# Designed miniproteins, single chains, part 23

Each design is a single chain, and the fold is of that chain. pLDDT is the mean over its residues in the fold that is shown.

## One batch from the design tools (miniprotein)

Design m772
Fold by ESMFold2-Fast:
Structure m772 (fold): chain A 67 residues (1-67)
Amino acid sequence: AKEAGERGAAAGAAAGGSGGGATGGYMDVLWSKNPQGAREGALAGAAGRGNAGGAEGFKTHGDYSAK
């Protein structure tokens, strides 16, 4: 659902807006530990769910939507 993309968007926005360091580390862990989920989330967010995560901070990823 699109709500999965919202979770990615919120995390991405926090990284871009508040400091990036803390959320950046979280993203790095997600991508490293859940590479398949991160990729699937990026594709789902960008292609099917309106790219919510990508629009906010993951311009390509939306990986948090798959977490």
Scores: mean pLDDT 44

Design m773
Fold by ESMFold2-Fast:
Order: C-alpha cells, then sequence, then structure tokens
Structure m773 (fold): chain A 61 residues (1-61)
C-alpha cells in the first residue's frame, strides 16, 4: 500500500465507526478534511487526523 492508500483505508474505517455511533456530520467533516490534506500533500497530518478519529470513536463505543 502507498501512504495515501493507507490513509484512505483508515479514513474509511473511522467514517464507518462514526456512522455506527450516529455521528454522520463528524464522519463527513473527517472525510472532507482528510481529502483536503491528501490533495495538499500533507500525508502526515492526514494520517494523524484519521488515527485520532479512530481512537476517539473507539473510546465512545
Amino acid sequence: LTPEQEVEAKMAMAVMRLYILGKKEEAKKLQDEVDRLIAAGDLKKAQQLVDDAIAKAKAEE
């Protein structure tokens, strides 16, 4: 996997977890922000954002 593909895969997991929690607006904001960071070439920030979102969603379960 490329770093971009890895971030996209983690984003999909985070979005799914947020949907299960009923946080659909947060899922949409996460997706939009990650896409923007990837387009800007800021993969480190994108990866940090998705990792934080996954950890936060898991804590809410």
Scores: mean pLDDT 80

Design m774
Fold by ESMFold2-Fast:
Structure m774 (fold): chain A 98 residues (1-98)
Amino acid sequence: MLEEKLIKLARYALEWAEFNKDPKGVELARKALEAAQKGDIDKAVDYLIEAARTVGHPAGAAVEEGRRDGKLDEYITAMAEEIERIEQARKRVEEKLK
């Protein structure tokens, strides 16, 4: 569902903002995550775009571009799939290091 994909994007944005020590990005990414968890797609998208404008993270940039092009679901899906591939690669590395 779109909400699940937005949750993945918001978590990625939160990790990105925390890594870059961006308190405004962290605040906005947390609000995006909360909105996505509540099924408030419009607010989740708005907060993700605003978070991207603080540090330019790829998840928020993809959402802004998708909104501009009228392909919001396609762009969110593509980014969620990319995040999933990164997470699966990380898990495989962790399994080898056990």
Scores: mean pLDDT 77

Design m775
Fold by ESMFold2-Fast:
Structure m775 (fold): chain A 69 residues (1-69)
Amino acid sequence: SIDLSRPVSDSVKQRIINIMQQRYGIVFSDDDIARIYSLQTIGQLITYLMTRYGLSRDQAYQIVQQALA
């Protein structure tokens, strides 16, 4: 299970960017990267991935779980 209140480290944010590039072919602008690095919690990150990139909740959860492994 994922704790949505958990703080997210910069290394986890970097892994999420890498996973999204490799798995979904997402191209990140400098502004997109800066926005991801501004997020504080796992829950905020999941919401952002869903709203900004049109990912399903399950897709966003899988990406975050992989990044936390």
Scores: mean pLDDT 85

Design m776
Fold by ESMFold2-Fast:
Structure m776 (fold): chain A 60 residues (1-60)
Amino acid sequence: MSLEQARQAVRDLVTWMKDQGLSREEFREWLERVGRFFRSQGLPQSKVDEIISEAEELYE
């Protein structure tokens, strides 16, 4: 998985989560699962952390 693909997937997922009205706690749980998935796809932890931070900012 490329970094660009991961970022786009997260943007789409954040939009969907907002539309579903997920709580901050539910959103955080989903982000942890997504982070584990990106690590399994070979993304470095530093890049995963950047994507998760971007997602948290987009959700607020």
Scores: mean pLDDT 79

Design m777
Fold by ESMFold2-Fast:
Structure m777 (fold): chain A 83 residues (1-83)
Amino acid sequence: MEEKLEKAVELIKEAVRNPEKEEEYINEAAKILTELFPDDLTFEQAKENLRKVVDAVREGLQRKEAGEPMEEHALKKLEEILK
């Protein structure tokens, strides 16, 4: 489980860093989340939630002058969505 969550966080980071491939990374992360939580999340719900996470991480990084680590911020947002 932890390894798959780490991969989902890495995919969120790549989506934030590479807007051109955002949809590809969100689709991969959504597949991981539906594999981990098949009874709680549909693929479409996972995609929608991940899109919101990517947007929130992107906004958070732009607003903070001190540069919070992207990995930590993405993990926190992902944990909020998975609750």
Scores: mean pLDDT 71

Design m778
Fold by ESMFold2-Fast:
Structure m778 (fold): chain A 100 residues (1-100)
Amino acid sequence: MEELIEEAAEKFDLDKFKKFLEKLGLKPSDAMLKAIEENPKEAAGLALSSTSISPEELKELAEELKVDEEKAIAKFKELTKNESEKVKILTAAVLVSLSQ
């Protein structure tokens, strides 16, 4: 868990994250984007504590995102369908960071 939080925070790229959110149809507030950018480690920790997706499943999705983005997006939407928009956005930040 801790290694996954560190990796996601270190690899965080705001431009890639914004593009990924557009593909997911998610619209974060400016305040939320700023909070994630200024504190990516805290954001990653909050995502992993809140999401129903296991760390193992997130790693598998990150690998899939590198080879088949449409399939990975469809799987992410299915796995997160019952989660709040905030949790979806936070989890998407971790997923896109790990896919790098």
Scores: mean pLDDT 83

Design m779
Fold by ESMFold2-Fast:
Structure m779 (fold): chain A 74 residues (1-74)
Amino acid sequence: SKPAETAIREAKRALERGDLVAAAMSVYSAAKLIKDVNPEAYELAQKALQAVLSGDEEKAREYITKALELIEKA
């Protein structure tokens, strides 16, 4: 859908800028729209947000990237 495509594009741009908060929020928004179709992406997006809130930038980037890959395949 167009909303998911926009969120994916925003997440990629935020990752390129190193803006992990914006990237995690965009990925979470996209994953939430498809949570019943791809619950794994939604779980990873939630973990990304928790990692950002805890200051774990390495894990945040890892979870954002994995969630984004699953959302793009859905």
Scores: mean pLDDT 82

Design m780
Fold by ESMFold2-Fast:
Formats: structure tokens, C-alpha cells, sequence
Structure m780 (fold): chain A 77 residues (1-77)
């Protein structure tokens, strides 16, 4: 089952914090490029599930996760 509506902002905020911590670890060479790519793949899986529902409210949530994915992809350039 999907999380309740009130949990999504917290889930997105947590995912953003995890992504930022992952980038910080990558810059310190404590995390590999492959591990950051795995984070991107996990975000893609969540985005795909949300978009597969074809629901406007879930599309907005998917857009939030896509912004986090774009942030990680930018850091891997």
C-alpha cells in the first residue's frame, strides 16, 4: 500500500537529505560513483511506480523525486 498523504513530504525531504549526504561522501571519496548510480536507480523505481498509477496527486510527488534525481545526476557530471 502507498504511504498516507501526510507522509510524502517527509519521505521526499528524507530522500533529499540522503542524496545530499551521499554527494558529500562521494566528494570525500567515501562513496563510489556506482553507489550514487544505485541511488539514482532506486529513485527511478519510485518515480516509475508513482507515474504508473496515472494519478495527478502522485504525479506531483513523482516530480519531487525527479528533482532529487536531477540533483544527483548533476553531481555525477
Amino acid sequence: SLPPAEAWPEAIALARTVAENGVAAFKKRELSEEELQQMIEQLDAVIDQLRAAQHPALAVIADGYEEIKAYLEEKLK
Scores: mean pLDDT 77

Design m781
Fold by ESMFold2-Fast:
Structure m781 (fold): chain A 63 residues (1-63)
Amino acid sequence: DELVEEAKRLLEEWTKAMPPGDGIILVSRSSAERILAERERVEQAIRLAGERGLGIEVVQIES
C-alpha cells in the first residue's frame, strides 16, 4: 500500500524536521489521500513560517 506508506513517511518527516516554535500545523490521519492532499498546504505553511522567521511543529490529530 504505497499511498499509505508515502503519507506516513511525509508525516514523520514533517514532525521530525521541525523544532517546536511559534505555530502549529494540524494534519489529519483519517486517510492517506487527505494527508497527501494536505502536503502542499503544510509545505507552504512551513515555507511562509521560514520566511517570517517563525518556528512551527506538525501535530497529528485523530477524531
Scores: mean pLDDT 62

Design m782
Fold by ESMFold2-Fast:
Structure m782 (fold): chain A 55 residues (1-55)
Amino acid sequence: DFEDLAMDLVERAVREGLTDEQLAERIGVSPETVRALKDRRIRPSPELRAKLEAL
């Protein structure tokens, strides 16, 4: 587990075969936002976290 639950959910989705582009499309953000989140350059908003939990 990562320190951030949303980061753990992103990594799990990628391991299950979703590309950054496919994950971004499902949660309604840019692929650059997904990459920034994975690189820990940004913190997920409550809205983004809710979308990740709904995957």
Scores: mean pLDDT 69

Design m783
Fold by ESMFold2-Fast:
Structure m783 (fold): chain A 91 residues (1-91)
Amino acid sequence: PPAPLSEEELRELLARFEEEFPVLEKKVRALPDEKWAAMAEAAKKSDTSALSPAQLKAIELFEQGKFEEGKELLLAELRAAALAAIEELAA
């Protein structure tokens, strides 16, 4: 398995996450609703077995025209997944 992160590497990774995530968040929110609708339609036509429950719910929300709710759900999943991955690397 890959070696666990050092204390310094973990601190740098968390600092990068805190710096970069707000930029990603702004970009996600800035994407027009029609782009999210097109991505949801494409995802539905592909193999959905690889999608998380949150991703499936976001597709459902986008189909209902609830774009803000769908974006917030995806951002929450991305944040949680990134933090969980950082915690796993620290263990």
Scores: mean pLDDT 75

Design m784
Fold by ESMFold2-Fast:
Structure m784 (fold): chain A 100 residues (1-100)
Amino acid sequence: SLKDKLKEIVDELIKKYPFLGGRPDPELWPEFEKIVPNPVSLEDIKARIDAGEIKSIDEAKELFEKLYENVLKYFPEDSPLVKAAREAYEDFLKRLDELK
């Protein structure tokens, strides 16, 4: 099913890009959620897939685009997190293409 395939992709991306797995600690980064309302991590995407909230490939793509944009809003372009987010987004798009 689409749900099973998306879950497999996200599980592999969490393993490959652990920097993107969780939300930033609000004690260390208190302004993150003010700058990035409704932040999206890889674990957040996994939870939404598991809950059956992702109904299409396009919805999954939108969540990954939001994750990448969230990182770009807060971190400088030369940050390892921005590089990791870019690579994860490109990896995700390649895996989605293989589902079609």
Scores: mean pLDDT 76

Design m785
Fold by ESMFold2-Fast:
Structure m785 (fold): chain A 82 residues (1-82)
Amino acid sequence: KVEEIIKEAEEYINKLRELAKKSTDPEFQKELTRLILELSELIVEIKRASKLNDPQALEDAIKRLNEVKKKGDELIEKIKSK
């Protein structure tokens, strides 16, 4: 369901925001902010594609969302391993 994908993405963004608040590393802050912006833009694209009934745009946006989330998970692991 598109609504569930959006909800999970919004929850993920909130998780990244909390990590950004706790981090004192400028490089992690910058990368977390970049990921938050990318995820936010992808949520807008998913909502747009869904409303326009564009299955190709929807699939592409979801795939990109999952790629950005994977990069976020890798960054979270780097932060936790310090």
Scores: mean pLDDT 83

Design m786
Fold by ESMFold2-Fast:
Structure m786 (fold): chain A 84 residues (1-84)
Amino acid sequence: MVLPGSSGLPDHVHPSVKDALRLLTEAANETGDPRLLETGSRIVALMVRGAPVEEVRKLLDEAGVPEEVRDKVIRLYEEHLEQQ
């Protein structure tokens, strides 16, 4: 559903960014790794700011996020940037 005006999610946080956060949160819950959850928060902050894809990729790599999850997050972020 689409709502005109204010929503529970800020206008600078698109569905793709929300989906990326969900993937990272699910991975953190499955592994029980608090570092992955903390990294997810930082990645969402970069995405919200419209940081270059390379910055997001670097943070994912530095935090040791699994390549499969990293690829999905980057793909979602590229879609987010295209929707801007």
Scores: mean pLDDT 69

Design m787
Fold by ESMFold2-Fast:
Structure m787 (fold): chain A 73 residues (1-73)
Amino acid sequence: MTEDELLQKVKDFILNNPNASEEELEKKVEEVWEELKKIIEKEYPDATQEELEKAKEVLWGNARKIKEAVQKE
């Protein structure tokens, strides 16, 4: 699964659950993060823990922006 496919999973969750709580979104982001982490570790086997944490922050930031955009429509 690609990064775009993982981001699409988060977007699909938000579209199907536009009133989802931040806790529900966090749980979905954690699921998607586990899959993204495997992709990063495969593509960048030398990735540091700090780089993985930064990637998780980017994923969470993108999820929040998608939720905000969906809620505004």
Scores: mean pLDDT 77

Design m788
Fold by ESMFold2-Fast:
Structure m788 (fold): chain A 61 residues (1-61)
Amino acid sequence: SRTVTVIRSEDATGLTPEEAQARGRELSEEAARKLGGTVVASVSTLEDGVLTTASKISVPL
C-alpha cells in the first residue's frame, strides 16, 4: 500500500466551523472512493469563507 495526499478547496461562505468540518469529511471520503483506498487522516481549515481539506489516503498496491 502507498499513501497519497489529496488537497481540495471549495467555497464555504456562510458555513459554520461544524458544517465545514462535516463537508471536509465528505471531501475526504469522495477522494478515497475515487482512488479505491481508505482515509488515514484528514485536516480541514476554514479561512475567509474557503474550506481547504487535506486528506491522507492509503491505496492498496
Scores: mean pLDDT 81

Design m789
Fold by ESMFold2-Fast:
Structure m789 (fold): chain A 85 residues (1-85)
Amino acid sequence: MLEEAHEQIGKAQELLKQGRLEDAVEPLIKAAELISSLPEIPEHLREVPVQAYELAGKGYELQGRYEEAKELYEKAEKLRKELGL
């Protein structure tokens, strides 16, 4: 649901403001999954899933979770291609 996506974005943004990128990984992934699963992505949210997966990937790299980071970067690239970004 769009409301839940906005909630997860808000949580991620607050954690990022605090420099807590590793803690932002989960809400970033949830926001990206919720938005990318919408039948029609609102234009103002179109880039959000790609950005969220890329930031979550960086968070996993900071945790030493390189394989999981790679999977998120691949999801971001695939989504960028599908959305024509």
Scores: mean pLDDT 83

Design m790
Fold by ESMFold2-Fast:
Structure m790 (fold): chain A 75 residues (1-75)
Amino acid sequence: MVGEEAVEELAPEVRALEVPEEEKKEVVREQLLKVLEKVLEREEELSEEEIKALRIKKELIENGEDTAENIQARV
């Protein structure tokens, strides 16, 4: 079926739907940080600008400043 990989990619978010809102936010943030770390490990496949953008995004998420406006302004 079309979208099986997309469904698996969303599975951690679906699991979070069964927990309290505060725990959902922490789970989503932790998973996003892990994904960003994996992408940054492939620095050889990324441009310097892409690496900077991803590092800035990671810092914003770690500091709880991960609003779309802050990401757009810094990236």
Scores: mean pLDDT 60

Design m791
Fold by ESMFold2-Fast:
Structure m791 (fold): chain A 88 residues (1-88)
Amino acid sequence: MREEAFREAAEEYGVSPETVERLALERAAAASRAIAAATGVPELAPEDLLDPEALEALAATLSDEQRQTALRILSEQSRAFEEELRRL
């Protein structure tokens, strides 16, 4: 479950699980807004973008073009999240 992933990342980067969760949700919210702006779909719940199963199910409802755009945005935000954790 997601809380387990947050605990593992917190241990890896030497920060609190609350810090990992906050930063992950901030990045997911930014990704959701960027996806909505680029594809015209409604903003997704940030929590759903952090759940691989929920994300896969949501991606299945998108057109090929929307899915490619969403994956690019998610990749960029994921890289930014890792960089932010590494900087802490």
Scores: mean pLDDT 75

Design m792
Fold by ESMFold2-Fast:
Structure m792 (fold): chain A 110 residues (1-110)
Amino acid sequence: SIEEKIRELAKELGILETIEGIKEYLKKNLNLPKEKLEAYIISYVSAYLAAHLKLMGYSEEEIREILEKKLGLSKEQTELILKAAKAMLEGKEKEYKEYLEKFAELLLKE
């Protein structure tokens, strides 16, 4: 599953505890139906992982490859996550939330 792929990547990067903390925070603070909540959490932690890779010095091309090959994201999903990650790093909460919602909608259609 995408959740297991996220977990494995988070372990590799040494931030599994951070990702689990984010998931717990979102579950407690977001008022969404279960399926939408789960999709949004996947979207958020995927963007957080991409932002973390950017801060580690990975190029956009390298991050795109990791998202597509390690997480199994489509090209459209990857572009949304890259945009969300950029907005997260810039502190643009409204913008990253819009990209995360679009990504979550794509997950629910698959």
Scores: mean pLDDT 87

Design m793
Fold by ESMFold2-Fast:
Structure m793 (fold): chain A 100 residues (1-100)
Amino acid sequence: GSLLLPAGGPVTAAAGGNATVTFRNVGDEDLTVRVNLVRGDDTAGPALAVSAAQTVPAGGTVTFTLPVPAAGDFLAVAGTNTAAGAGELGQVGGAGVTVT
């Protein structure tokens, strides 16, 4: 299941600007993650933007900033980049991003 849940309301951004996505860690352990922005219609496709890695403490919240290239519907996918037994981008959370 998802260990990082979107915090706040719907995420919206202007094309060519930045989206800010906040995740809450509902798990019992600190998670070091990065966030990939992918197309909403191709969520297994290539990342269009990648955040810096940040540690989200257990029970805490962290905000990630992602450049948004164009108008459309996107998914911000949070993945563990060093967790044992997970792939490099093992998904632990996601948030929809609408860009106008």
Scores: mean pLDDT 78

Design m794
Fold by ESMFold2-Fast:
Structure m794 (fold): chain A 67 residues (1-67)
Amino acid sequence: SDAAALASVEEALAAAAELAAQGVTVQNTDEFAAEIAKLPEEEQKRLAAAAMGAGLQAALEEYKKLL
């Protein structure tokens, strides 16, 4: 469980860093999830299943630090 949770957060943080590098700006987790949803379907399914809730919130906070 711990390894899966860590991997989920790590994947969400990697997506956050990629969006920040592209200059994407989001205000909340719903908008952040919408930007992640523009990624390939494989990445969307992986992030949705693994990083729901707390993972997306953590990624949004790290994304804001990169701006």
Scores: mean pLDDT 71

Design m795
Fold by ESMFold2-Fast:
Structure m795 (fold): chain A 97 residues (1-97)
Amino acid sequence: SALEAELQAAVEELIELLTADPELGLSREEAEELLAPMRQTLLQYIANKDLLMAQLGLEMLKGAIRVLKAPSEEEKEKINKEALERMEPLVEKIKAE
């Protein structure tokens, strides 16, 4: 599925970013273990056809990736605002049901 492909790509990019950060000192195995519960939860939402929860989780992951890649605090603030704006309509749809 497209969502599973997007999730796999996002998780892999986040692992690469976390392992490249010398302040964190994480190995690939440690980064994979750190992200495994979130990956499993999002895969379960996709399997259960809970597409709104799956999409919300993917937007959160993509937001985190953009923040980690941001070269300045100003860009990080902009990305955080945009992520909240993207998540708001999904949260409202989830609340409606």
Scores: mean pLDDT 80

Design m796
Fold by ESMFold2-Fast:
Structure m796 (fold): chain A 90 residues (1-90)
Amino acid sequence: SVTVTREQIEEVLPLLSPETQEALRLMLGLETIEEVQRLMEAFLIAHKWRTADEAEREHMAKVLGISVEELEERAREAERLLEEYRKRAE
């Protein structure tokens, strides 16, 4: 499976506390902590894609063992997931 790096996860460390995860689960109407983790992973992938330059995108794709096109697809799916949950929170 493709995963975000530990360093990237550490950038959102406040969101990784058990209390914060439970608060997010309740606030977004999610059933499980695993859904919170998936949403956080989607946020990290979408954020990194959006803020990265071409060289950083190529580097991320290489580290993940996928093509830049596949990484772009995953970023688009992540952005769609984030938009869905944003609308639910409104």
Scores: mean pLDDT 67

Design m797
Fold by ESMFold2-Fast:
Structure m797 (fold): chain A 69 residues (1-69)
Amino acid sequence: GAAAQEQALLAQIAKQLEAMAQGMVKKVEAAGGKATLEKVSETVYRLTIEHDGETTETVLDAKAILAAL
């Protein structure tokens, strides 16, 4: 039913977020910074970036992105 389709879409969004976050980690490392990606849940990731003495934390939430579509 519709709920199964929504769960499948949510899983796809979560996978895309993980791929984008991994790309960001590589870019930050190439720029001389440090980046840590933490999987908080199947739909939530936490990205921590340390660069030039500054620390930035970003939460990536697949459910929030799905709600914005």
Scores: mean pLDDT 80

Design m798
Fold by ESMFold2-Fast:
Structure m798 (fold): chain A 85 residues (1-85)
Amino acid sequence: MLSYKELLDRYNELVDEYDNAKTIEELEEVKRRLDELAREAYEQSDYYRNVLHNEGMGHQLYGLAGQLRGLSRQIDAEIQRLRQS
């Protein structure tokens, strides 16, 4: 299980990979990894809220998951635009 810091570090690495992506295949790989990381952040958010009763950490993780999903949706829109050109 990744810590919050490790999730945040992975998110920052994926932002850098997105900025350097030059092909549809590279964009699809970044999106796949963002989707996996978002799922982990959502699962940890649920665990902190419902098992540990730590709503503060749960909220932080939920926010991070939302940011990861937001970037994933932006990349998906970019891939669709590139496929239409």
Scores: mean pLDDT 85

Design m799
Fold by ESMFold2-Fast:
Structure m799 (fold): chain A 66 residues (1-66)
Amino acid sequence: DEALRAAVERAAAELGLPVDSIEPVLLAAKRLGLGPAQVRRLAREFLPPAQHEALLREFEAMLARL
């Protein structure tokens, strides 16, 4: 959990975005090779509930393009 949080915070700083944005969570998930369950956990930690489904949809799109 601490490593996941640190990865999102690092990604947010690199992108110049707040940690409650979808893009830092996606970048951290890509870097750590996270699955959907771990991405959902990050969504609960950093994002408001309205953004949880949007994050998962973007994560699935990202995996399809890899």
Scores: mean pLDDT 76

Design m800
Fold by ESMFold2-Fast:
Structure m800 (fold): chain A 76 residues (1-76)
Amino acid sequence: SPLQQQADIYQATADAVADNKDLLSDGQAASMAANGLKFGLGISQSEADKLRAEFTKAGIDGTIDYLRARARELAA
């Protein structure tokens, strides 16, 4: 389903950030997450830029938690 495909993209993005978290700054993690969603979901650059700002505020762990929560919500 389209919702399952979106859930898989959020989960894959969360896993990529989590697997690399010891190598990433908060800003690098935010950029990785926002770019993952941009290319995975086809969202606009404006939406990706807003997500990057929010993810930078949340930090790495907050970004991972957000992405995993969205994946669970969409897969339900």
Scores: mean pLDDT 88

Design m801
Fold by ESMFold2-Fast:
Structure m801 (fold): chain A 60 residues (1-60)
Amino acid sequence: SSAKVAQMQKLVEEGNRISKEILALEKADPNNPENQARVKELTQELEGINKEVEALLAES
């Protein structure tokens, strides 16, 4: 459905933004504890988005 397509696009765009932020933080200073904490938070958010995408694909 068009609603599922729109939701998928939103999740993909959000995941791309998070991935770019993780990459930027790791490239800036991977040993900074604040950056490490932020990467951990963003990685958990990205895992959540991936699960939502998988759930949408599994829906009949």
Scores: mean pLDDT 84

Design m802
Fold by ESMFold2-Fast:
Structure m802 (fold): chain A 90 residues (1-90)
Amino acid sequence: NTKSTLLAQINTVIGTLQQQNTPKNTFLVKELQLLQQELSQEQEIDTSVQEQLEQALTTYLETGDSTPLLNFLVDYHVQKGLEDIKRAVK
């Protein structure tokens, strides 16, 4: 339920960002689409990741401030990259 609600909120934010064709919004849309795909493949979402994502999405929807969302996506991708490096030689 919570995961499905979170994925639906991501989709709402993507739709809102797509209404303004700025470079920042284009970047955020692509990153959110990738995140949505990754989360849809995971059976469990870490509670800390979920809370941080929900806070960033809520802040954007309530205030129009996309900076917390940008910071979340950067941190998420860095963490994911570190986990991938730990599991595979490149």
Scores: mean pLDDT 76

Design m803
Fold by ESMFold2-Fast:
Structure m803 (fold): chain A 80 residues (1-80)
Amino acid sequence: SAEAEARLARVEEALELASRHSTDEALLARMADLAAEMHANRDDPEALDRLMGELRGLVDELGKTEPETAAQMRALLDSA
């Protein structure tokens, strides 16, 4: 759907921003895995909502060490 594609585009923008600014390679890998799972479930709105919640949880974890990057990621995800 157009809504799912727009949401996935925001996720990709947030991950690209994180990859440029974050040094937490393990957390970036976990976020990338969630993004791949979101793409695999693009036609399942309930799965996308759950996975988006999980991604927001990882962004909160990033915020403990990299609060500025996490805040920028949250702003992008909230626009989805």
Scores: mean pLDDT 85

Design m804
Fold by ESMFold2-Fast:
Structure m804 (fold): chain A 65 residues (1-65)
Amino acid sequence: MISEEERKLAIEIAKKMDVTPENILEAADRVIAEVEKRLGRKLTPRERFELRQLVIDIINKKLEE
């Protein structure tokens, strides 16, 4: 499972990212890459799945506002 600190980091990065409806998946992948860079490790498939879903949800909410 991803930690609460990892969730908060992903949320902050996603909120600051300039996203359009056409690049949501690409933007989500960029957030994951930045999280991995700051952690100094690659995420497990399960952690990547959980974090990717969280990031996509945040981006979609931002686009609906």
Scores: mean pLDDT 76

Design m805
Fold by ESMFold2-Fast:
Structure m805 (fold): chain A 55 residues (1-55)
Amino acid sequence: DPVIPYLLAGDVDKAAEVLMEKKGLPRHVARQLAERGVAELAADPERRAALEKKY
């Protein structure tokens, strides 16, 4: 998933851009999903580490 590297970096703007381009989401929806993804990874360091190892 091309959004994961940006979520790992905490880059909400770039993650939202990828979601808009890849899935055709409206900007406000893409930004909300990116913010949630960043927050979820910050709250789950084991999942974050597993994704960093894969990407």
Scores: mean pLDDT 81

Design m806
Fold by ESMFold2-Fast:
Structure m806 (fold): chain A 93 residues (1-93)
Amino acid sequence: LEEVKKEFEEIVLSKTAPEDRERVKQLLPRIFAVLEELLGPERTKKFLEDFTEYLKKSNDIYTLESLALDIASAAYVYGFDPRVAEAVREAFR
């Protein structure tokens, strides 16, 4: 899981607008904690792996707001629970 978190951070930051990178980096540990609490470590690992692969194939550049929306939306689909998406959105605030 820690290695997956590290790769996720590296890829997310590479796809984030330069002005938002520091703030996103500071928020990611909180996002990881929220995902692990709500999904458990195994589902969190799978979610981060799948989202990392999606980002690697995407040409999108993210702002903090657009990244928060995309991660929350993906977490909702993965968790099948709107509370997961809401908690992720709150963690980006």
Scores: mean pLDDT 76

Design m807
Fold by ESMFold2-Fast:
Structure m807 (fold): chain A 62 residues (1-62)
Amino acid sequence: MSLEEIEEAVKEALELLGKDEEEFLALPFSTVVEAAAKTKLSEHLDPETAALVLREYLRERL
């Protein structure tokens, strides 16, 4: 899994939920899991792991 795939999945999740990066990090984990399941990361990772990857990426960038 490449960094570019993670960045694209983050953009997809933010667009799907209509949230910015700070708002996304404040969401319940269950909501993040549902969003992650709709991104391309769900093809490589289970939804819970994909959600953790998206959250960790955003935390490192903020």
Scores: mean pLDDT 80

